# Designed miniproteins, single chains, continued (5), part 57

Each design is a single chain, and the fold is of that chain. pLDDT is the mean over its residues in the fold that is shown.

## One batch from the design tools (miniprotein)

Design m17963
Fold by ESMFold2-Fast:
Structure m17963 (fold): chain A 70 residues (1-70)
Amino acid sequence: SLAEKGREAADLMRELLRQGLSPAEAAAAVAAKFGALSPEQLAINREIADKLREIGDEIQEELEKRKALR
């Protein structure tokens, strides 16, 4: 399903970020693997990528706040 493919793309993105790739490098790798996706799959993957970016930004802000306390 489209949701399953979107989840696989999101899982891959999280794994690559965990391995230390930049968000841009992780996004490029996901696009390379899933680049032949239909327009509907691409739309879902964009929504997931946007949400993952927001989560990444929240994590970064939290880490910066914690650093500011020491």
Scores: mean pLDDT 68

Design m17964
Fold by ESMFold2-Fast:
Structure m17964 (fold): chain A 99 residues (1-99)
Amino acid sequence: SQAEVDRLRAARQELEFRLDEIYKEALKNKWTPEEVAERIREAIREVAKSLPPHVREDLLWIADEAERIARKEKDPKTAIEKSAFLIHFRLVVLEAEAA
């Protein structure tokens, strides 16, 4: 349905914008991977309120996985880049399924 595609697209665009802002703040304030991941989880909870629960759970799992990778690399940039890529990919797939 077009309405579902539009909602998923709006959520993706909003999350992409918020992830960019989180990245800028993380670099400026030298946030830990844990601090970055929590900010990403907060953004997902806020933006994905109107999405089905399983989509929100998938996006939160992506944030947890990105945190795990960033801890290994000791680089918050890696957490944000991995989260942004996986969130984008997941939402694009869901947009295609809804069309």
Scores: mean pLDDT 77

Design m17965
Fold by ESMFold2-Fast:
Structure m17965 (fold): chain A 90 residues (1-90)
Amino acid sequence: MARVTVTVTARDAEAAQRAVVEAVRAAQRVPGVVRIEASVDAETRRGTVVVEMEDLEAARATAEAMRRAVEEYKARDPDAVLDVRVEVEG
């Protein structure tokens, strides 16, 4: 079992929520997902998505899919996302 964590720092709480939604949608389309947990801290304007995967290969695919989804959102609204961090553990 492997874990993927995506942390987004956004301009405001709405942008953080939108980035989290895009990352979650991307993760849901990857085979091997065991669990998805998502949270947004409105005060710090940070969104976090944690995905548990069956193996490290699936985790890497999920990390790339979520990263691309958030970067695509940032490309549509360049001021919305300030920082994106993706971590893979397994």
Scores: mean pLDDT 86

Design m17966
Fold by ESMFold2-Fast:
Structure m17966 (fold): chain A 84 residues (1-84)
Amino acid sequence: SALEEELRARIERHSERLGELMRELAAQGASKKEIQAAAAEEQIAFLREQAEWLRSVDTEEAKKLAELLEEAKKKLEEKLKEIK
């Protein structure tokens, strides 16, 4: 679907930015734990933004995709607690 294609494109752009963030933190001497925490926080923010966007589309497909992203966000929030 066009909605899934747009979401995929957004995920791909975000993954590139996330990789850049992780490399910059490593170059600045951040620990693996600090890099993992920063990456998780960035992913959580991204998933929240995408879920809000999908809910604004107000279709059944968008609602299901938003629910999947909200579930993924909750799993990352749990993982972040274990890292910190």
Scores: mean pLDDT 87

Design m17967
Fold by ESMFold2-Fast:
Structure m17967 (fold): chain A 66 residues (1-66)
Amino acid sequence: SSERRREEQERVSREVARKLRDIGDVVDALLKLKKGEITKEEVIEVIRRSNLSEEDKRKWLEAVEE
């Protein structure tokens, strides 16, 4: 029965790792935008391509527009 707990924890860890990677990509794009290296449109595309939730994407898009 502890086996199921380990498999669930491993799955959650992989999902968290993927989410953190997607957040990292968005943050990197925002830093490049602030440096003038990329356009707002490119940052929006990074956000849209990410595997973030619709709510998280909306918040990041609002941050880019401001």
Scores: mean pLDDT 76

Design m17968
Fold by ESMFold2-Fast:
Structure m17968 (fold): chain A 85 residues (1-85)
Amino acid sequence: SMEIERLKTLAGVYVISLAAEVYIAERQNFNPEYIEKLQQILEEMRRLYEQLNETTDLSKARELMRQMDELVDQAISIRNQAIAA
């Protein structure tokens, strides 16, 4: 469905955005603990993205996106903590 395709696109953007942040953090020699935490979240996002690409069920796609949004919020929290400390 068009709605599932839109959710897949959004999830892909989240994965690419976090991967870019990890890349920048590594290039700038940010705190290794910060990088490790983002890498763990990125791995979980990639797992959810794979599941989202395999589903044709809108309810399941929405549930996977809720989990993806939670991971986005976790990444933002980790970033804010790293910047403050």
Scores: mean pLDDT 89

Design m17969
Fold by ESMFold2-Fast:
Structure m17969 (fold): chain A 68 residues (1-68)
Amino acid sequence: SLEDEVKKMTADTNQSLLDSFGTLEDDYRAGKLSDDEVRARIAALHAKTDAVGKKRKDLLDKAKKLKD
């Protein structure tokens, strides 16, 4: 169903974000990233999270209306 597809997309996105934050922390700790590069990556991850959150909510609201 569309709801199951959205749930999978949400779970996959959450896992991807956790992996991205873990990689960012490891890279920063290893001295591969400057403070400015860390801030840029955090800002990019927040922007992606906001966009996915909006898309997920819109899809779930649409799926709910189609059922009723």
Scores: mean pLDDT 74

Design m17970
Fold by ESMFold2-Fast:
Structure m17970 (fold): chain A 88 residues (1-88)
Amino acid sequence: MELSAEELKELATATLERWAAASKSPEAAALLRDVVLPAVLEVIDALAAGDLEKARALAEAAMPWFQAAVALDKGDKEAAAAFRAAAA
């Protein structure tokens, strides 16, 4: 089964939107929608273009924001603040 870049973007959007909707943290939901999802879509675009180095760099830059969202969802506001500071 072949997944196109558009199909991967649709799956990523559906997955992250579902997680954001299920989250009890409005701050986690906002980070997932406003920061993590756009970053994941950029990684998919870089992979589709064959730019593996760019895809890796974008994924590494997005990882602290993803970790901040996970920490907020668990109620760990100090860990979330530390991850956001590391991303900036």
Scores: mean pLDDT 80

Design m17971
Fold by ESMFold2-Fast:
Structure m17971 (fold): chain A 65 residues (1-65)
Amino acid sequence: DELEAEALEGLVRMAASVLGFKVVSIEGRSVTIAGKFETEEDKEEATRIAENLRKVGAEVTIEEL
């Protein structure tokens, strides 16, 4: 289901902190995250996080640093 913007922001900040992402922007439900994904494991984790956020109504863009 769709999360409220405040709850979504909290979830994004938590996920970014755990994986070492930089949050580039949060505008309503549109989220851009950037991170360093040098290993296949890191890329898989980033993809899983983005997929989970999309399931709760976020529009997620991931940028590689």
Scores: mean pLDDT 72

Design m17972
Fold by ESMFold2-Fast:
Order: C-alpha cells, then sequence, then structure tokens
Structure m17972 (fold): chain A 97 residues (1-97)
C-alpha cells in the first residue's frame, strides 16, 4: 500500500536523522491519507517491530519523527504522536529483552 511505502521512507530518513524528509512524508500521510500524526507513529513503530530494528535504531527514528512533527503540527498532535512513539519503543525494548 502507498501509505506503508511512505511510512517506510520515514523509517529510512529517520535512521539518518533527516528531519526535513521525515516531515515531508509525515505531512503527506496526514494530508493525503487522512492519518493522524499519532497513527503515523503507530504505523512506523509497526514497521520497526516487523523488520526487527534495534531499540537504539528505533529511538533514533522516534527522536527524528518527534522533531519533524514539531515543524508542522499543533502541541496536542505532537504530544499524541510522542505518546504513541513511547508505547512503540516500550514494545521494541520488551521484544529485545
Amino acid sequence: EKARELAEKIVDAGIKGDVDTVAKYLRELVEKYGLSPAEVARLVTEILLEKGYSFEEAMRIAQTLVEAARKYFSTEEVEALSRAVGEGLRAILKKES
């Protein structure tokens, strides 16, 4: 699906710390596919779990995604995304344990 392809591009850009590219694809998922920023964070963390990313890699991607969201989204939307990211990071950490 096209939405998943954009989320995979967020993962690839996020691991590099490419905030501008992550922000671009985050906005496309929200504006064209009707996902909330929190739902994008859920889709990204699902991909990280499925592909076996480490906690360190996931944390790098999460930090880049939160920074990207701050460029274009409200405080409330960024807080919701940050909560979703935190839940995803906890799931990845538990799987590595």
Scores: mean pLDDT 86

Design m17973
Fold by ESMFold2-Fast:
Structure m17973 (fold): chain A 68 residues (1-68)
Amino acid sequence: MSEEEIKEKIVEYLRTLSEETLKAVLDAIEAGDDVTARVAMHDVAKELKLPREPSKELLEEAIREALK
């Protein structure tokens, strides 16, 4: 599975969540809350059965894309 395909799957999943939840996670990542970022990366990988956890950067990009 390509990185682009993984990003698209994450974006589609994130669009099922509330905008408030997405903004809260994005704010935590931007504030340097590594614990919240790590938990979010793990939860996304587990929920979508990804072959590996997304990077913090990929998750941040996917959240920004989902909020558009």
Scores: mean pLDDT 79

Design m17974
Fold by ESMFold2-Fast:
Structure m17974 (fold): chain A 89 residues (1-89)
Amino acid sequence: DELRKKLRELLDELSENFEELKKFSPEQQKEFRDFLIDLALKRLPEEYRNDVVAMALLILEVFKEIARKNATTKEEIEKVFDEVLKKKL
């Protein structure tokens, strides 16, 4: 899926600049990234698929908030995702 590839590329580039994410192992970072991409593609409106940069920035904001709150379970991560969506959308 071209959209998933583009999101991974953008998120990898953007996340390199955030020291807060380095507290997680490389494997955890990849797992969180892939999970958040999956959530975004399933839950965001169709219109967001036309703005891959906006999607990547939203996912990055969630990723930073996960790091700030030390969210580690899928349930905790989904709650953070939903909270960020409510504030940004």
Scores: mean pLDDT 77

Design m17975
Fold by ESMFold2-Fast:
Structure m17975 (fold): chain A 87 residues (1-87)
Amino acid sequence: KDQLIQQAQDYYRQAQDLFSKGDLMGAVDYYRKALDLAEQAGDEELIRKILRGAQGVLMEAILKEDSKAYQKALEVIERAREALAKL
């Protein structure tokens, strides 16, 4: 459990770094990887952080007209909300 949480946090931090650099596809990919592990760990707080991060990617994708990043961010948002509903 501790190993899963730590790895999920590492992926979350990488997603934030990629987002800050304007790499929306990289950011959403790492948020998805973080979500996979956070769901397995049952870490509600981390899932909520990932949800907020993915919402940030969604907003930037709209501004940049990046339809691919937009679609992938929506997938992460929907999955994070579903994970929270199961907790």
Scores: mean pLDDT 88

Design m17976
Fold by ESMFold2-Fast:
Structure m17976 (fold): chain A 79 residues (1-79)
Amino acid sequence: DERIERLARGLVRAVREGDLAALARELEQMSTLSDEELVRVVRLVVELAGEDAERVRAMILGLSSPALRERLERAFATV
């Protein structure tokens, strides 16, 4: 799914570049996804981030809304 791949790449890039505005836009897109789509995004994020995976995860979770953060914490626990 091109949308899922674009979102995962955008999230990793935004974290690596410290682009908080881009990260906020990508997180807004994530809030519109189903739980199954969130699992697919976080799986790709972990794969793309490689050795940066824990830092990328922490930044995504830290800047997410409370509702999105709970969903993302569950999704990250599956990968």
Scores: mean pLDDT 87

Design m17977
Fold by ESMFold2-Fast:
Structure m17977 (fold): chain A 65 residues (1-65)
Amino acid sequence: IKLSEEELRKIAEETGVSVPQVREALRIYNEHRDSLSPLELARLIAERLGISVEQAAKVLSMLLK
């Protein structure tokens, strides 16, 4: 998926993470979406960004909408 800077900023505002963190989450999602389950993706994103699994799951849900 490709998102505009405005879309990344909106996800950052809604989830409480920074725009660079949302961009990194999108990179992880695009890299692993075919090999990892949604829960595994949320855990990987949480680990890589230093955020909670709940925050990572919110970011993922907004990336998918």
Scores: mean pLDDT 80

Design m17978
Fold by ESMFold2-Fast:
Structure m17978 (fold): chain A 84 residues (1-84)
Amino acid sequence: DRVLEEARRLAERENAELPPSLEEAELVVRLARLAEDGSREALVEGVALLLQRQKKAPPELARALAEAMLAGDAERVAALMAEL
């Protein structure tokens, strides 16, 4: 529950304007599990997958954006967001 809420918060910080969908729910659950396991690398991959699906971002951009979001680098997030 708490981990699921945190996973959603991480996805929302992307400013992706994600619609509620089955794919979103599945990815949020996956992110919550990865966060609980303490695997930052896997968490980055999960967020990147969500960005690829919802924003149709290319894999490289999605991973860079996920990494910047999890690092709290607002400047880098803003720059990468401009690329979709």
Scores: mean pLDDT 62

Design m17979
Fold by ESMFold2-Fast:
Structure m17979 (fold): chain A 70 residues (1-70)
Amino acid sequence: SLRERLEEDVERLEAALAGELPEVTLEFRDVELSPEERELLERMDELLQQLAPKVKAGEATITVLAEAPP
């Protein structure tokens, strides 16, 4: 399910922040989200912000696959 995928993405980002996983690929879809799925996306955003210094330093790589804006 989408919720399970988002939970796995959060776990991967947490592992990357801990230095256990240097590369993470995230897939986003423009779909209606449940409140639980929205909370997971907010958690992912927090983790991505915490990872930004590591990405800038070349210690981690985050790839986001998303539909381009119009």
Scores: mean pLDDT 73

Design m17980
Fold by ESMFold2-Fast:
Structure m17980 (fold): chain A 83 residues (1-83)
Amino acid sequence: MELEEIARRGAETAARAGESGDPAKASGGAVAAIGGGFHAGLTPEGARGAAEEGEKGAERAKKAGGKIGELGGRAAAEAARAA
């Protein structure tokens, strides 16, 4: 699995957990999104993909009311851009 996919799936998990009202799963998904984004950022292609998917995940989490998921997705996108 490409590292950008891990960032995207982490953000999705955080968003879904936020919708269900499970803060532990939302936190776990956010951490996975951050880690995936950082690692994906080790390559130029991965950095771009991870940043885009992290932002999409953050928007989905925001709509679901998941503040933790939103922060995780944004952090993953910024980590990917910084790498």
Scores: mean pLDDT 61

Design m17981
Fold by ESMFold2-Fast:
Structure m17981 (fold): chain A 77 residues (1-77)
Amino acid sequence: SALEELLAQFERDSSGAIAYIEQLAKEGRVDEAIALAEEMIARLEGHLALPDFPEVLREPTEATIARLRALIAEFKK
């Protein structure tokens, strides 16, 4: 279904973005990793605020935001 395709695309995009953020931190580019993670959180929170945002993406988006916040906390230690 179109919703399953949307969920699969979200999973690919989120996994790729998180992997890139983790790679930046691993390379010592911690400030860039934090900035990118914070930007992604702001974008995802903006999406959740949309009245027509797909229901199937709400929980995955919230989980991605939580993971990004945890990564930022880890990077700032």
Scores: mean pLDDT 87

Design m17982
Fold by ESMFold2-Fast:
Structure m17982 (fold): chain A 92 residues (1-92)
Amino acid sequence: SAEDLLAQLKQLLTDLLKNSTAPPREQVLFGMRFIAFTTSVYLAIKNPGNEAALQGTRIEGEALLAMLEELQAPADVIAEVRALVDELLRTL
């Protein structure tokens, strides 16, 4: 389910942040970006077939991935996050 994929993503990102040497400000901003993505996913779940809700989730997912790249997260972690986001978008 979308909620199960979101839980997997949350666990992956939580583990990434536990080992992060990024400054506290950047970690907080990343957390806020993940909350925005999570909110867009729940909006899409509540509005199945709504193109605007799905597009919002796509935009927030790309913003989350862009921030991971800016924070220089490991390439394999970015690839796993992208795969989970893509699977989430296919599920919605």
Scores: mean pLDDT 82

Design m17983
Fold by ESMFold2-Fast:
Structure m17983 (fold): chain A 94 residues (1-94)
Amino acid sequence: MDALEAAFKLVEAIENKDIEKAIEYARKIEELGGLTPEQLQEVLEKTKSLLTQAKFFTILTLIKNKKFSDEKIEEILNEEDLDKLKKKYLEIEK
C-alpha cells in the first residue's frame, strides 16, 4: 500500500467513523513518511466534505508533529464542529 492509497482509505474511515481503520491507515501514512504536497492536493480535491478535509488535515498534523495517538484519532473522528477542529489543529501545531 502506498501513501496515497492509505490516505484515501483514511478519508473513507473518517467518513464512516471507523476509528480502528482510521488508526491503521494513519499509522501506515506515518510509516511511509507522510504525503507529498501533490498527494495531499489530490486527496483534498477528491474529498468534498469540509468536515472530512478538516479531520484529515488534523490527523496529518498529529503525524507530522509526532503527537499521534489512538485516543486523539477517536476524538477527531467524533468531532462535528469545524471551529473546535480548528482549535485542536492550532494546539497541535504548538
Scores: mean pLDDT 81

Design m17984
Fold by ESMFold2-Fast:
Order: C-alpha cells, then structure tokens, then sequence
Structure m17984 (fold): chain A 70 residues (1-70)
C-alpha cells in the first residue's frame, strides 16, 4: 500500500468529487486547493453526507479514497 502525500490526496479528493458531481448531476461546495488535504476531505465528506441525507435521512455513508495506479 502507498501512503499519499497531501498534494496527491488533494488531487484524489478533487477527482473523486468531480466524478460524483458528474454522476449525480449536482454541484458541491467550491474547492480551494490552498486548503489542507484534511480540510478538503472533511468538506467533501460533509457534502456527500448532506446529499445522502437529502435522499434518505436514515442513511449513513462511509467513504474511502484509494490511490490511483500510475
């Protein structure tokens, strides 16, 4: 397993978020790439949880980010 750097993690978060936006036809909060990877992760997870709760308030969601192969 590879450990992601902050820069790699931020890029992974951005790409997963863009994929989710495309798939669901929605827009999440704007991404500020100057923020830490942890902040971007929390923002993304909050957006996903809020979307899931808008569909089914009883639903709890857990998401894992996996590094992309080269």
Amino acid sequence: PHVLSDEELKEEIRQVREQMERTLGVKFSPVDMSQSAEELMEQFLNDVVAFQKSVDPSLEVEIELVPRPP
Scores: mean pLDDT 66

Design m17985
Fold by ESMFold2-Fast:
Order: sequence, then structure tokens, then C-alpha cells
Structure m17985 (fold): chain A 108 residues (1-108)
Amino acid sequence: SESILQQAIDLLNRLRQLIDSLTDPEVRQAAIEAVRALRDMVEELINGDIAGAIGALLRLIGIILSNPLPQEIADLIRETARLVIELDKQNDIDGLKKILDLLDEILS
């Protein structure tokens, strides 16, 4: 859905702004590691590797639970993961590719 894709883009734009504002290097590193796990999940979904996508999602959950992330950042990452799963259910591969590109921009 165009609406689901736009919601995911809006969440990622907000996430980028919050990560760019982080001054604590340990918190920033944890946020970047969580974004990498989310990125890996999206890439595996595009490739049709469901086992790989589950592995990346479990890694993402582990990072969020084990690290002191600001609540807004953790919530944005969780909601983006939910919308990514919904895009995959709709077989919106072009939407997933747009999300992958935006995640790669955040990690640059």
C-alpha cells in the first residue's frame, strides 16, 4: 500500500533526525546497530530469505532489549519493522527497495 510505504518513510525520516541528534557515542552505536539489523531484515525479505529475515529480526529485538536506547528511537524502529513486514505481506518489493535505500542513507 502507498499509505503503508509513506508511513514507513515518515518514521525513518524522524528516526534519522533523532539519530543525528545523539551525542552519547554508546547510545549512537546501539541505534546504528539496530538500524543495521532492520536493514538486513529488509534485504533478506527482498531476497525471499525468510530464515535470514527472522534471524535479523531476532538480532534487532536483542539489541533493543540489551541497550539503553531512547524510547522514541526504540518505538520508531519497532513500528518501522512492523510496517516492513506488512509491505512484505503485500508483496510490495519496490516499496521494500525504497525502504532499503533510505536505511542505507541513515547508515552512511
Scores: mean pLDDT 89

Design m17986
Fold by ESMFold2-Fast:
Structure m17986 (fold): chain A 70 residues (1-70)
Amino acid sequence: SEAIEKLEEAIEAVKKGDIEKAVEILAELSRQGVISEETAKEIAWHLKSGDYEKAIELLEKEKERLEKEA
């Protein structure tokens, strides 16, 4: 799934400190309806606040959700 691959790219971007890339991927996934706008905003807020552990946790939960719905 392209959506799962993009979520993995977002997680790796956060781990590398490339927050701009992670936010861009989140915006794309939200525009495509893969992630709800509410969830995307929550993850973006954690990224902006420097709470990268929580941002990764939320991204991994979205990945798990998509894997179960496939």
Scores: mean pLDDT 84

Design m17987
Fold by ESMFold2-Fast:
Structure m17987 (fold): chain A 68 residues (1-68)
Amino acid sequence: SAQEAADAAVALIAERSKGETDPEMIKAYKAAVHHLLSHPEDAAAFLERLRAARSREELLAVLKEMVA
């Protein structure tokens, strides 16, 4: 379901944000979580891309695309 995908994406973001000190990354994580809470239907499109992101740069790009 859309809610299950949103819950999974939020959990993944929470795990990846642990210990993050970069203000741009922190802002991107917060914006992405807020978007997913408002638009859980968008989560499925981003969940696989979030899982596939292997670098900080790839992750930041996906997070920014999510809220664009």
Scores: mean pLDDT 82

Design m17988
Fold by ESMFold2-Fast:
Structure m17988 (fold): chain A 60 residues (1-60)
Amino acid sequence: MAEQQRKEAWRLAEQGSQLLAQGDIDGAVRLFEQAAEVAESVDPELAAKFRGAADTVRAS
């Protein structure tokens, strides 16, 4: 797996968590979806986790 793409996906997920803490649901969803897209080519399991996070945030 490409370590740099995994790190970038986690950085996007961290930014999404920060937006969620600020009450920006739409922004958080977009960042979790971007993290999933970055992770998909190197770690489909990680991508699925980030998509799950986006779905959970939408339900909030």
Scores: mean pLDDT 81

Design m17989
Fold by ESMFold2-Fast:
Structure m17989 (fold): chain A 56 residues (1-56)
Amino acid sequence: ELKEFLLSVPGVTEELANRLIEAGVKSLEDLKDLEKLKAIPGVTFGMAEAIVAAVE
């Protein structure tokens, strides 16, 4: 579910989705935390904003 959702976001690769999960993203609620997403290596501000917008 979470990985499939992440892959539906434009610009999110399978490698990035796996990296987010490994970095502690466990639920859709974690995807609403822009600052937490930005702290993950390889996540740009634009990617973090796109993920937050998609989860709403």
Scores: mean pLDDT 77

Design m17990
Fold by ESMFold2-Fast:
Structure m17990 (fold): chain A 61 residues (1-61)
Amino acid sequence: MAVEEAYKIVKKAAKESDDPVVGISQGAKEAYQKLVEQGVPKDEAKAAAVKAATKVLKELE
């Protein structure tokens, strides 16, 4: 599922950044771009990236 792919990208970006919030933001943008390049509709790609970012943010609590 697109959300699972986005989750892996966002989680990696969060771990590689000194600021997890900045990492999540960068990862969400990267996941969105990758999904759109794979043919996922823009609205669905945005929804998947947002869901993935929210999930990673909750895990950092």
Scores: mean pLDDT 80

Design m17991
Fold by ESMFold2-Fast:
Structure m17991 (fold): chain A 87 residues (1-87)
Amino acid sequence: MEEIEKIIKEFEEGKITLAEAVERIAEILNVPEKELIERLAERLGIKVDVNNPLEVARFFYQVESDEELRKKAVEALKEIVEEILSK
């Protein structure tokens, strides 16, 4: 939990990319990265084909380039992590 909170904070502060945050969180939770990406995109209201690497990269860039989307992504990641840990 503490490690995941640190990862989300580092992403929020721009110290790591969204791709790095997703990879590390997925590893800790032992879930596929694609699952986290799907849940995140759904919560942000953005359509992304998680099987298309170019769409995933574009999604990450879009979130990182928009301060409002970045803030929403931080909150969405917290909620997704809580949902996964509650199961």
Scores: mean pLDDT 84

Design m17992
Fold by ESMFold2-Fast:
Structure m17992 (fold): chain A 73 residues (1-73)
Amino acid sequence: MEREIEEAMLEIEAAVAKLQGDAEALVRIAERAIELGLYEVAIRAAEMAIEIGDEETRERAEEIVREAREKLE
C-alpha cells in the first residue's frame, strides 16, 4: 500500500502541475519519482514537462526520461 499511495499522490500532483502549466513542478515531481523508484511515474511527469516547458526545462526532463528508461530496461 505504501508504494501505491506514493504513486497515486505523485500522479495527482503531476496532473495538477500540468493544469497549472507549471513545467518546473513537473520536473521536481519526476525527480521525486526517480528517488522513490517510481520510474514509470517519472517518465510520465517528465514527458508532461517536455510538452509544456521551455528549452531549459525540456532538456532537464529529457535527461530524467533517459535515466528512468535505463532503470526499467
Scores: mean pLDDT 82

Design m17993
Fold by ESMFold2-Fast:
Structure m17993 (fold): chain A 63 residues (1-63)
Amino acid sequence: MRVTIQYEPSAKQQVINTVKEVGGKILKEEKDYLVAELPNDEDVIQKVINTPGVRAVSLEAAV
């Protein structure tokens, strides 16, 4: 599933590391957000949301 992750700029590297750890692929990278393709798994989404410095996660695959 594709997600947009908004974060504190200081947390960017930690968020990137979490995305890679869960088997995600970064599609776009900016100072305060990134777009990633993540495995379609609730635990993966929860881990990303609970990453320090994450402000918001928007799911693009949910109907």
Scores: mean pLDDT 78

Design m17994
Fold by ESMFold2-Fast:
Structure m17994 (fold): chain A 65 residues (1-65)
Amino acid sequence: MYEEKARRYIELQEKMSENVDKIKITADGEITHPDEELVKEMEELNELLKEPEFAEALEKVYDEL
C-alpha cells in the first residue's frame, strides 16, 4: 500500500522538478504552476510523511532506485 504511494511521491517530485522552469510569479507575488492537480496530489501525499510506515516504504523505494 504505502510503497505505491511512496513511488508516486517520488514520481511527482520528478515531474515538479521538470516543470520548475514553467513556474510563473504574478505581479502580486503568487506562484502559479502549470499543473495544479499535480501540486494538490503532492500536498495530499505530504500528509503521509508523518506516518512511520510511509517513511519506511519511501526508504525501500529509494533503495530500488
Scores: mean pLDDT 67

Design m17995
Fold by ESMFold2-Fast:
Structure m17995 (fold): chain A 76 residues (1-76)
Amino acid sequence: TEERSRTAIGLDRALSAVQDVLSDEQLVAIGDRVREAIRAGASPEEVIRIFGEALREAGAPEEEVERAVELIREAV
């Protein structure tokens, strides 16, 4: 659906925004986890929640988590 495509674009932008904060290995792992949720039919709100949790688990600062999550919201 168009919504899934927009969510995926938002995710790619959000991952790019935190690339200086997290390692390449962490970015790949988070990207794979969230893309699997999108493929399984997760809503944009569920994708935002999963992505935010994954960023916090990886040790991203809260300020960076908020900025990255906003990029997904703007795409959807």
Scores: mean pLDDT 82

Design m17996
Fold by ESMFold2-Fast:
Structure m17996 (fold): chain A 75 residues (1-75)
Amino acid sequence: SMAEEIEALRAAFGAATAGLSDEEIATAIRLSQAAKKSTLPFQEVLDLVRRRASARELAEALGLPVGTVRRILAE
């Protein structure tokens, strides 16, 4: 489940997840899953979500279409 995946990531990434809501971590998971060809480390995806990076910044960093990022952010 998403809740179990969030708990596992909090355990694995420790301080990198500190202060992030479950919804923000879920967003980072969905972005990472969509960006299957991206070499961007998950810690950097978490940082972008933490800093509330724009859909355009996320799209550029992850190599995703901006429309795909906007769809994920709306979930």
Scores: mean pLDDT 83

Design m17997
Fold by ESMFold2-Fast:
Structure m17997 (fold): chain A 80 residues (1-80)
Amino acid sequence: EKYEKLAKEIREVRATVDEAIALAQSGTEADREKARQMYDEALARLDKIEKEAGELSPVAAENVRKLRDELRARFDEAMA
């Protein structure tokens, strides 16, 4: 059940970042500002998820860190 909760939280963070990327690509400055706020909130949530994952296993924490790096790279590319 703890792994199911973690997986659900990770899916929600991925969905939020995907939505932020779509909004950033809409091309308005207001949409880009909103996308950045959504992305920052998603990453803050992921930081808490990493801590919870670390309490379960070191491998789980490492997977969350790799996800953070992946999501950061994708969002930075969308904002460029």
Scores: mean pLDDT 83

Design m17998
Fold by ESMFold2-Fast:
Structure m17998 (fold): chain A 86 residues (1-86)
Amino acid sequence: MKFIVFVNGKKVGEADTPEEAAELAAKYAGFDPEQVRATIELLLARHEGPIVLDLETGEYEVFESDEEAIEYAKSKDKPVLVILPK
């Protein structure tokens, strides 16, 4: 499992656990770390594929491949969290 934070299309960090990902993402999100962690855990429970979470709005999109999720994240002019389940 891998988590990557992008800001304005640039990779700013990586994490291997939901807890580390929530702490990292909280630096760029308008949400508190517990809310970010709860969102990550909820998305992992509902989806098996890669996810890109908008850290400003909480909106997300699910992808078929890790590559598509990463390319989508790089195209965004905002902070996003990429969730790679495997």
Scores: mean pLDDT 82

